# Ledger of designs, part 88: designed miniproteins, single chains, continued (3)

Each design is a single chain, and the fold is of that chain. pLDDT is the mean over its residues in the fold that is shown.

## One batch from the design tools (miniprotein)

Design m11258
Fold by ESMFold2-Fast:
Structure m11258 (fold): chain A 75 residues (1-75)
Amino acid sequence: MSEEVARGVGLILRAIGSLLDGDLEAAAEAAREAAELALRLGDEEMLAVVKRILREILERDPENEVARETLERLE
């Protein structure tokens, strides 16, 4: 894997871990970083995973500004 792809996978795992811990702020921040990287790489599979994580965050916390703004930018 390139360094960037490895970084993206690490950010996705961090976002999932934070989401499972109920740390929605940390999950949203990791997902935002992963989204920016996925867009830079043109990695549509990574982008799809990030969008799913953002939707899960918003289902639990609809007022999460970081998750809302990130998902809006990806749509």
Scores: mean pLDDT 84

Design m11259
Fold by ESMFold2-Fast:
Structure m11259 (fold): chain A 58 residues (1-58)
Amino acid sequence: SMAEHEEAVKRIERGAEELVARGAISEEQAKEIIDLARKGDLEAAENKAVRLAALGGY
């Protein structure tokens, strides 16, 4: 549903912001993740967030 989609996007946005705050990813990487989520590619956004967080960023 639209409400579920909006909540998923906000969840990804909060997660990306938390990863930046912890120094796990850059602000640029967070913006890429958020952009993917807003375009409706939730799978790509989540996969990118998991991969970048696991690798600790650079």
Scores: mean pLDDT 79

Design m11261
Fold by ESMFold2-Fast:
Structure m11261 (fold): chain A 72 residues (1-72)
Amino acid sequence: MKPSEEQLEKTLQYYLELTNGNVEKALELVERAIEELRRAREEGADVSEELLDTLLALGEAVKKRLEEELEK
């Protein structure tokens, strides 16, 4: 399922607050989180597939929003 706009905005704000509004650093953190989630999925982590799929979808959506902000 695609993440809700509310979840996307909350997650985007979380990463921006961690980086004091630095979009480039926020993008690096999101990309790292996505890579960690992909590795967990490939290694058969003891986590539900539904949760991993949701987190990956949310991460990719946040990454896209950060890339759009960086290109402005």
Scores: mean pLDDT 78

Design m11262
Fold by ESMFold2-Fast:
Structure m11262 (fold): chain A 69 residues (1-69)
Amino acid sequence: HMKEELERRAAEAQRRVDEALGKTPQELINAAKEAYRLAMEAVEAGHRDVATQASRAANKAIEAAKKLT
């Protein structure tokens, strides 16, 4: 089911962001890009809640990267 798969991927993207918080800006940017792609896929599929979760993870990674640069 697409919704379940997107929710799983969003949770995994959030975990990757958390793991990248102590890493390089490039790793944070990579995590943000992947989370953002998930958010776009979720929007296209009509799963707004999943898109919000993925977007939140992407924003967290971007914010952390900005503080390092």
Scores: mean pLDDT 79

Design m11263
Fold by ESMFold2-Fast:
Structure m11263 (fold): chain A 72 residues (1-72)
Amino acid sequence: MAEEIRARVEAMAKNAGMTFTPEAKEYLAERLKGASREQVNAVIAQALVLAGSRGRKTVEVEDVEEALKLVL
């Protein structure tokens, strides 16, 4: 499961022209263990939007924390 989540983060970030910090990627993978595919995709998408709206090309742990609150 964790490897599947990490691969999805990398794919979605690449498509958005962005990256995740290693800490943000691992935090997201840990928090979404057992989550549905739809929940995983929604949280990743929301974290990318939050970082982008703040003028950053890199998603940080704080963006993931906020995305989890908005999606879950």
Scores: mean pLDDT 84

Design m11264
Fold by ESMFold2-Fast:
Structure m11264 (fold): chain A 61 residues (1-61)
Amino acid sequence: SMEEMKKLVEEVKELLKKHNIKAPELLEGLDYLVSKKDLESVKKAKETLEQLIQDREAARA
């Protein structure tokens, strides 16, 4: 579970880098969620970010 959380956080960081998004507050929040072992909230944060990226890419088309 902790290893899964670390992987999700790394995937979020990679998404932010690939799409040139600066979100230090999001990264700080993810670190807090990892310290609390809140896997569900980490998953939700990643899903929300992915959805926002999809919406942005659709708008660019």
Scores: mean pLDDT 79

Design m11265
Fold by ESMFold2-Fast:
Structure m11265 (fold): chain A 118 residues (1-118)
Amino acid sequence: MITITESGGGTFAAGSSVTLSAKITGDLKNVAVVGWFRQRPGEEPQFVASLDMYTGEVSYAPEVAGRVTISYDKEKSTLYLNMTDLKPEDTAVYYKYAVDLATGEVTWGEGTTVTVVA
């Protein structure tokens, strides 16, 4: 069973930066893809970023490309999302996911709230 423990949320000023982190624990041998979705108030969840654990290939949503970086520290089993030049539109609940290659099952984190104020 995979467990995701999240940190780095809070209230941030527009134009600042934040690093969200997620420690992923449990049986990681079949974890193929990890990443972030976000859900803005009153909107459907949207994709933010992903990392392929086998190839190291990263993917970013067009609206955040150039402002976000996804990375993984294997020794700490911790996934990071660094966001720069924060905008009020970045206000959302951010939730991490991990995909098990053997089952195709997706494990979701509990969600980390980020609030961006002008």
Scores: mean pLDDT 80

Design m11266
Fold by ESMFold2-Fast:
Structure m11266 (fold): chain A 64 residues (1-64)
Amino acid sequence: DEKEEEEKKKKELQEKALELARQASLYGGEAGYALAQGDKEKAEEYFKKQQEYLEKMQKLLDEL
């Protein structure tokens, strides 16, 4: 059971990392769109959120 539990935990961490990567991608797109509209402040907020999600993803990957 310990080996199955480890594999399950790794899969859960991978799924969470994928979700965080997806959120980071969405915020990156929003930031790009805001820049295209000339809204630098909004773009900076979205880029900041993108970086937060990427950092969370990296921490999860470090646990693998």
Scores: mean pLDDT 82

Design m11267
Fold by ESMFold2-Fast:
Formats: C-alpha cells, structure tokens, sequence
Structure m11267 (fold): chain A 61 residues (1-61)
C-alpha cells in the first residue's frame, strides 16, 4: 500500500540522515511524504519530514 511504501521510505530516509547523507535523506523523506499525502495521510508525511530534518541537523551540528 502507499502507506507501507511511505513508511519504508521514511525509515530509509532516517537511516541516511544518521549516516550524514542529509541531502539524500531529505529527498527520500519528501518522496515518503508525497506517498502519505496520496494515501490521504498528509499529517504523517509532515511528521516524517520533520523527524528526518531534525536528524539531519543533529548529525551536521
């Protein structure tokens, strides 16, 4: 389902963020958010992007 695919991409984005791959993490988080929005769950997409952005910032400084 779109929700399962979005959740998978969100997890992969978080892993990339923890590895210091912030640009790739942000791109993947945006794709996850797009899938959640298509599934009718835009709030889940916002949550995923916010979580990934927090991890990227914590890894970079």
Amino acid sequence: SLIDEGAKLGREASELALQGKGEEARELAKRAADLFTQAGEPAAGVTVEGHVEKLVKEAGG
Scores: mean pLDDT 85

Design m11268
Fold by ESMFold2-Fast:
Structure m11268 (fold): chain A 55 residues (1-55)
Amino acid sequence: MSAEEVAAAVNAEMRAQGLTDLEVRVEDGVVVVRGSEESREAAARIAEALALAAG
């Protein structure tokens, strides 16, 4: 997956979980996550799961 695809998938999953105070962006090929600590931890877990599924 590209960084943009990962960011889009994380954003969609976070919204599905009711976490809407999260901003996910791609800057210089890096996925940048802004939000509460709880939301950022949830986003990191989702990103890891997606990376594992893509491998």
Scores: mean pLDDT 73

Design m11270
Fold by ESMFold2-Fast:
Structure m11270 (fold): chain A 68 residues (1-68)
Amino acid sequence: NAEKVRELLIKAGKLIKQGKIDEAIELLREALEIDPDNELIRRALELVEQGKYEEALRELRLALEELS
């Protein structure tokens, strides 16, 4: 469900900006369970786990563009 994935990515992006990293990771993992082949979501999750938050937000923006 593309709409559910889109909603999760928007919420995850907001949580990253708020420094709520553990909550953001949970939402990104949920999004990846729905769309396991989404390379941008997988990369965003890896970047968040590495503390590369600005890069993760870029990957999330690209993933949201695909879902538009």
Scores: mean pLDDT 85

Design m11271
Fold by ESMFold2-Fast:
Order: sequence, then C-alpha cells, then structure tokens
Structure m11271 (fold): chain A 63 residues (1-63)
Amino acid sequence: SRKEKEEEAVELIKKAIETGKKEDLEKAAEIISEVHNVPFEVALKELEKVVEAEKKAAENPKL
C-alpha cells in the first residue's frame, strides 16, 4: 500500500543518514517518486536536503 511504501522510504532515509550510503537514499527517492508521481531527480534532490540538514543538526546541536 501507499503507507507501507512511505514507511519503507523513511527507513531507507534513516539508514542513509546513519551509513552515508548513496544507494539507500536513491532507493528512498525511487519510492517517493513512484508514490507522489514526481520525477526521480526532484525526489532525490529533496531527500539530499533532508539528509544534509539532519547531519548538520547531529554534528552541531544548538543546545
């Protein structure tokens, strides 16, 4: 179902943040592209922004 695919994409994004592996992010982008009917390139670019923001937050927490 659509919800199951969205959950799979979220798990792949989490793995990409932890491992830095581009393959996990590309798989997540393929799922987002299919579910939301957007070009793969657009989905990948948006996910790259999310991963970058999460990495910066982890490295330099404003606490």
Scores: mean pLDDT 77

Design m11272
Fold by ESMFold2-Fast:
Structure m11272 (fold): chain A 86 residues (1-86)
Amino acid sequence: MEETFEQYKKILELLKERGELTVKEISERTGLAFSTIKRLLLIMESLGVVEIEGDIDKPDAKVRLAPGVSVEEALERFRIYLEATA
């Protein structure tokens, strides 16, 4: 649970700093496995936190924060999600 939240936060902070990144770039910059990144990105998309352009199974799929979503708001949405699924 706590490790998943830290991984989520790392991806959010990276997207805030860089704006738009590919799945491959997120993997390279975070050190997270592709399977972990894909799972977290799908959760983030379901929460309205990120927009994904292209095929999520491909390393060249582009990821960005949804318009108007702050890192603080994104972290709160994910925390609520984790507490609801615990």
Scores: mean pLDDT 79

Design m11273
Fold by ESMFold2-Fast:
Structure m11273 (fold): chain A 72 residues (1-72)
Amino acid sequence: MKFTEGMKAFEEGKYEEAARLFKETAEEAEKRNLEQAIIAWEKLAEAYEKLGDKETAEKARAKAEELRKKHA
């Protein structure tokens, strides 16, 4: 549910709201579903890149890559 809300916020250009929703989704998904967590961390990185926060976006991408290695 929050992921869908995040996608809608992202499409509407509400990148701060999208980032918050993707972060909540990613953190919750790490406990339940690694695939969903990876996707949410990647979307969080995209949202931060749109906000101009490249450093935080790179950290989010690194987290997604770390989880992807565990899932592979």
Scores: mean pLDDT 82

Design m11274
Fold by ESMFold2-Fast:
Structure m11274 (fold): chain A 59 residues (1-59)
Amino acid sequence: MIKLPYELKKLLLELVDALIKQGRPEEAVRFAQEVIKLYKEGKIDEALELARSRLAEVK
């Protein structure tokens, strides 16, 4: 199992929750996978920025 930094985990949880509440669960899964992929590639700053940008667009 992948251990995520707390900040990234918090942002992902907020993003997934917001998208599910808007009736967009497939998009929630897709964005979570994209952010996790960036993290696995060592692109932590890019993963954080993607999560923040998407959360700002959803809220």
Scores: mean pLDDT 76

Design m11275
Fold by ESMFold2-Fast:
Structure m11275 (fold): chain A 66 residues (1-66)
Amino acid sequence: ALTPEQRAEYKRRIEEAKNEDELFAAVGEALSAASGPQRDALIQAVATTEPDLEKRKERVIAALDA
């Protein structure tokens, strides 16, 4: 599972992402570090269809707190 420090770092990188490529790069790194229920929550957040980049960021950030 992600530590509080890792979670804060990935949230920052996701918030700072300017486009989908940057967002998915940050999510990919978070997924490689996450495990168990948190990893499952991140996969579900990414799999949910959301065309708005800002709403997609919110969804992924919420999953990091699972």
Scores: mean pLDDT 78

Design m11277
Fold by ESMFold2-Fast:
Structure m11277 (fold): chain A 77 residues (1-77)
Amino acid sequence: SGYAKALRTLAELALTEDLDVPGAMRLLANQAKQEGKEDIAKVLEQAAKRVSEYVAKGDREGVAETLRQAADEVEKL
C-alpha cells in the first residue's frame, strides 16, 4: 500500500528530521478521502491525534512507533 509505505518513510524521517508530521498525516488523510478510501482516512486521522501528543512531548520514538502502528493497520485494509 502506498499509504503504508508513506507512513513507514515518515517514521524513519521523524527520528532524524524536524518535520511537521501531523501536517503530513492530515495531507495523507485528505488524499485517502479524495480516493474514496474512508477506512484509511479514519486510521490516519486517529493516528495524527496520537502523533500530535508525542510531538508536544518531544518524543520522536513515540511519533515513529505510532506511524508504524498506523502503517500496519492500513496494510490490513
Scores: mean pLDDT 87

Design m11278
Fold by ESMFold2-Fast:
Structure m11278 (fold): chain A 60 residues (1-60)
Amino acid sequence: DEKKKLKEEAEKLLEKLFEAVENKDIDKVHEITLKLFELGEKDPELFEEIKKKIEEFQKK
């Protein structure tokens, strides 16, 4: 199930992204963000979920 794998990979990348933001690792944040957008290009619905989770993280 390709969609399931993409979603699981995106969730793992989001966790690493938030951890990199907390650690102030700018290079890692940039690298992970690019990977997340590459996944989003394969699934537009997943891309919207990714953007929403990033916005929620910034709001807290």
Scores: mean pLDDT 78

Design m11279
Fold by ESMFold2-Fast:
Structure m11279 (fold): chain A 58 residues (1-58)
Amino acid sequence: SSSQQEREKQELEKVAESLIEQLPDPEVQEELRKRLENSKTSTDLAGLVVQAAVELSL
């Protein structure tokens, strides 16, 4: 993979971590942290970011 793809992945990981830390429900927070550990692609990470953002809006 290109260095650009790795950079994008790293940024998405950081954003996901920041959103997960803000979640009020500790059970949801733990579940999303486990998914973050298993996320291997930018697509997976982008999906996780969207899910965390939706959880914060509930």
Scores: mean pLDDT 80

Design m11280
Fold by ESMFold2-Fast:
Structure m11280 (fold): chain A 87 residues (1-87)
Amino acid sequence: SLMEKFRELAKEIGEKYSDLPPEEQMRIVLEEARRLAEKLGLEAVAEAIRLQEEAGEALREEGRVPEELERRARELEPAVEEELAAT
């Protein structure tokens, strides 16, 4: 399943980049997960990961996630669930 592949990816990144701060490890995980979703043709999952990357940056820079990003993420939930069920 895609979720199992994402968990394995997170574990591998944590082991390979153990010397990096957790925030940088998470950025690498999200970037690689997005590329994997794009390669598999999972457009909604890839877009949801892009929004998580943007939300993480906004939270670090501004201390809050913009409402527009939260709204866009919620609008993608049905498509993400459908793509995950198909994998």
Scores: mean pLDDT 80

Design m11281
Fold by ESMFold2-Fast:
Structure m11281 (fold): chain A 60 residues (1-60)
Amino acid sequence: MGRKAVAIEDFEAKTEEELSLKKGEEVEILEIVDEYYVRVKSLKTGKEGLVPKRYLKEVK
């Protein structure tokens, strides 16, 4: 598996490229896109999208 993270706050997608997450939702980090965004896959839904890094905490 790639790197795992958890949503520390609810995030609501504003564009079709973004993925909505609920606080406590686990994701796999697929790609670090830039300073602000990562591409993730939700482990609950299997959907992929962009999420702002500030909403995620990496878990080891």
Scores: mean pLDDT 81

Design m11282
Fold by ESMFold2-Fast:
Structure m11282 (fold): chain A 62 residues (1-62)
Amino acid sequence: MKILARAVAVVPATSPDELALRPGDLVEVLEEHEDGWVLARNLATGEEGWVPRSALEPLAEL
């Protein structure tokens, strides 16, 4: 199932594969890795990239 989550921290995109987030941004979690990173899509921009799982608060399963 896809997970809806909210950013709880500022995430700077330090590489082209990372997703920049600000607190309050809504994302869809597409894939989780065992290293604590998740592939997410920003629902406002449609951009996809890797973010630390610790920067996200899960809200719902879609």
Scores: mean pLDDT 77

Design m11283
Fold by ESMFold2-Fast:
Structure m11283 (fold): chain A 69 residues (1-69)
Amino acid sequence: VPGVEEGIADIDIAVANLAAQKGDYEGALEMYKRAAEKYNSPEAYRNAATVARKMGREDLAKEYEEKAK
């Protein structure tokens, strides 16, 4: 079915967004990383980079931003 993979990636990203909103940056980072790796999603990589930066992990944030290209 067209869009099924994209819809699933969006749900995984939405769940990670909720974790980040609750202040669970460690959980959010792992969820974004899983979605990014599983679906090769630039949006998930960018969100993972944002959370890594909030956690003070600049090197990790840069890694994810490079992968989002």
Scores: mean pLDDT 75

Design m11284
Fold by ESMFold2-Fast:
Structure m11284 (fold): chain A 62 residues (1-62)
Amino acid sequence: MMTKEEAEELVKKGEELFKQGKYDEAIELYEKVAKAFPNTELGLESDINAGLARIKKAVSKL
């Protein structure tokens, strides 16, 4: 099972990937955290960040 500390590290890595324009990889990490911690602040923040990464990816292809 994923620990909260592991999840926080994955979110940090997702942020780095997002800044590099690696949106698919960032989305994968954020979704992993959101699924592991449903109905928590960490999970909700991760789900929101995944959504933002999807929007950024879509806009960047226009």
Scores: mean pLDDT 82

Design m11285
Fold by ESMFold2-Fast:
Structure m11285 (fold): chain A 94 residues (1-94)
Amino acid sequence: MKEVELELIVEDDRPVTASKEFEAEKAGDIVKIKVKARSKRDTLVLVFLEDLETGETLMIGALHVPAGSEVEKEFEVKLEKAGKYRVTALALPF
């Protein structure tokens, strides 16, 4: 199992992005994605997985971070193919 951790700190009204690349060794590999977000504002975090070979992007999930809070969420994704992937977390303060 591959593990990827993304950390986001939101201090103002601007979107924040964090990304990490990883490689899957075989079809059926499971990646565990841990997203930790701390925000001074109410923030929606969207989590995406991109297949770097095809450019296909899948939204894995989302988490809400209340103003002045820290939230951590874990996602597990089964990968259909070996290859290079990118996980992106996009924080959208509102």
Scores: mean pLDDT 84

Design m11286
Fold by ESMFold2-Fast:
Structure m11286 (fold): chain A 71 residues (1-71)
Amino acid sequence: SRLQKLIDLAKEAIEKGLTPEQVEELAKKYGFKPEEIRAAISLLAVGDVSPENLERALKAIENGKADLAAR
């Protein structure tokens, strides 16, 4: 699933110690927003990565952009 791929990419970023610039390139390569990978990395780092918590973070990112576009 897209969610599982996002978690896998976040794990790879942590394991390889990727820079913010490398995370942005990884996001572009796999069709994710850099903020989506960063959110997954943050959840993994604090041990709170679950499908529910990640889906909530992704929805917040999407809703934030929708609110900005509606102004």
Scores: mean pLDDT 74

Design m11287
Fold by ESMFold2-Fast:
Structure m11287 (fold): chain A 61 residues (1-61)
Amino acid sequence: MLSDEEWRERVRRAVDRILATSTDPAVLAKARELLAAIEANAPREEILKLLEETLDLVAAL
C-alpha cells in the first residue's frame, strides 16, 4: 500500500497535469480547490471526493 504522503504526492502530480493541460474553467476551478485541500493537509476522504469531482468534469469534456 502507498503511504499517505506517497498517495498525496501522486494526487498532486495528477492535479498539476490537469492544470497544465485543461482549458475548461470549471475543471481548472475544481483542480485548484483540490490542490488547496492537499496543501492544507485535508483528510483523505475530502481529497478523494474532490479528486472524483475533478475527474468527472474532465471525463465530461
Scores: mean pLDDT 80

Design m11288
Fold by ESMFold2-Fast:
Structure m11288 (fold): chain A 85 residues (1-85)
Amino acid sequence: SEGEEYFKKGEEALAEGKYEKAVEYYKKAIEADKNPSAEYYLNLGTALFKLGKYEEAIEYYQKALEIDPDNSDAKANLKKAKEAL
């Protein structure tokens, strides 16, 4: 799907340290999917965290946990983002 293609581009950008491009692609992935997965929000939050946008990262980690309450990466990253404020 178009959402999956944007998500892949986001992961490639994140791996290359292109955090602003990763944010853009992950947002496009979320917009393109009717039911975005927890992983889309988790990765968007991580890219925002890398940019020092901790409040926005917290919001997206919380959205990931609304979809997947047992996501250990989202829980750990949420804690780190809150500690960075």
Scores: mean pLDDT 90

Design m11289
Fold by ESMFold2-Fast:
Structure m11289 (fold): chain A 64 residues (1-64)
Amino acid sequence: SLEELKKKAIELAKKIKEENPDATLEEIARELAKALGIPEETALEIAKKAKTPEELAVALAERV
């Protein structure tokens, strides 16, 4: 379901940030794009508008 996908994406985004506190939203977006099967270019455009890893994860999950 979309709700389960959002939760999974948020958990992955948080894990990336915890493992690399210096990770940019662009770096997190690239890893989430690979996991969710989203084109990298699309994920990077969404990253420009996101303010947090969680917001980025939700926006990317909604594009699936």
Scores: mean pLDDT 84

Design m11290
Fold by ESMFold2-Fast:
Structure m11290 (fold): chain A 77 residues (1-77)
Amino acid sequence: AAAARALAAELAGKGTEEDLYLALAVHELVQGLERNPADAEAVYAEFRAAAVRAARDLGFDEQRVLEVLDRTWAAYR
C-alpha cells in the first residue's frame, strides 16, 4: 500500500499527462483492490484491460502502463 502510494506521488510530480494518468490509474487500482479483496484478481484483470485501452486512445505507452500496473498488483498480493 505505502509503496503504491509513493509511486503515484512520484508519477504525479513528473508533470507529464502520461505520468498524471499513471498516478491516477495506480490510485484507482489500489482503491478497487481494497474495496473488493475477495475478487482482487478479477478486479485487477478488468482494470488492467480498461487502463490499457484508455492509454491506447490517449496515445500513451501501453507497455509502460502495463509495467506500472503489474508493479502495483505485485505490491498488493
Scores: mean pLDDT 78

Design m11291
Fold by ESMFold2-Fast:
Structure m11291 (fold): chain A 55 residues (1-55)
Amino acid sequence: MEKAQEVFAKNPELREQVIKLLEQGKEEEAIKLLQSYGLTKEEAEETVNHLKKLL
């Protein structure tokens, strides 16, 4: 979560894009998008699971 918060702070539209992908059922695409911004697969999966609880 620490790393994801830093990435989202630098890229404010990224969180919205990830949420939109999750609402469309594109979980794998959301994970890959987060990885392209410097998160590991584990960090991206943890971030996605956390955001899914907020939907």
Scores: mean pLDDT 79

Design m11292
Fold by ESMFold2-Fast:
Structure m11292 (fold): chain A 65 residues (1-65)
Amino acid sequence: DGKEKAKKAAEEVVKKYGLDAEVEVGDDGKVTVSLPEPPTPEQLERLREAQKEAQKAAKEALKKV
């Protein structure tokens, strides 16, 4: 329930950054965003921003359940 909502919220954020990435949410609500191919340095910076915002979105979604 909560993890599924958190994952969807995080995935939505990642899509806004234009990343074709996999999103995982752990039991503790921690979000991990992974690119399928080896990332460039530019993609890594973008991934860090997406990860940060996805984590916030996931926490917000978890608070609502």
Scores: mean pLDDT 75

Design m11293
Fold by ESMFold2-Fast:
Structure m11293 (fold): chain A 64 residues (1-64)
Amino acid sequence: MEPREIAKRTVEILLKKGLISEEDARELLAMIDAGATLQEVIDKLLEKGVPREDVLEALREALS
């Protein structure tokens, strides 16, 4: 699977949990498509107040 797909999946999971807004998800997806690294996406999610545990869990699930 492409790294971009993994990052997008992570964002989708967090959006489903209501931890980020739809606009936040769209912005993150646009950044991912433009070449943002997975770590940069994670950092943005944490700055938005998403619990680190939920970010890591979503990332791990996205890898599955």
Scores: mean pLDDT 81

Design m11294
Fold by ESMFold2-Fast:
Structure m11294 (fold): chain A 65 residues (1-65)
Amino acid sequence: SKKEMEEIAKRIENKLVRAILTGDVELAKEAVKELEKEFGVKVEIFDDPAKNANEVGKKLKELLH
């Protein structure tokens, strides 16, 4: 359901925010993989949490509208 998708999206965003604040590249990669699995999209994974956050944020915005 849309509500379930929004809860998953929020979880992914929370992981990305945490990864950015802590510089945790592995956490950022986990968030990207979770997005790909849950929404069936492909996102390029980088060793830069901020770059991953921008790509995932854009995809989440497109998928939820």
Scores: mean pLDDT 71

Design m11295
Fold by ESMFold2-Fast:
Structure m11295 (fold): chain A 74 residues (1-74)
Amino acid sequence: AEEDLKKAREAESKGDFQTAGDYYEKVGEKYLQEGDLEKAAEAFRNAGLAYRKSGDDAKAVQSFKKAYELEKKL
């Protein structure tokens, strides 16, 4: 999770928002496997923001929906 988080941030710094979104999604899935719902929701929200910046509105909506559903359980 931490390594993929670092890769997501590196992709953002390079303007590769699609790749950043993909890594944030991977981070969210990892935190879900670990039972850390708060960090999973944060990662999916960051994925949605990255996808929105890349112009991938469909993936942005899906990632934001995942974050929202997790936040409702907290």
Scores: mean pLDDT 83

Design m11296
Fold by ESMFold2-Fast:
Structure m11296 (fold): chain A 73 residues (1-73)
Amino acid sequence: APLPPEEIGAILYLALGNVDYKRGDLEGAAEWYEKAIELNPDFAEAWRNLADVYEALGETEKAEEYRKKADEI
């Protein structure tokens, strides 16, 4: 059976975030990962990728918070 539309949208936003992250657009990557999480709050990979973005931005406390979120899922 196909995934729910929300989960498909979350996967698309994760992919867009990964493209921006590879280009070094950390702010763009964060926005896409946040949209993925809005559609699927249980998307551990999106939480982990968002943590990696905030770590790269020097936002260590946010990075730790989002990493813990990923580990709880």
Scores: mean pLDDT 82

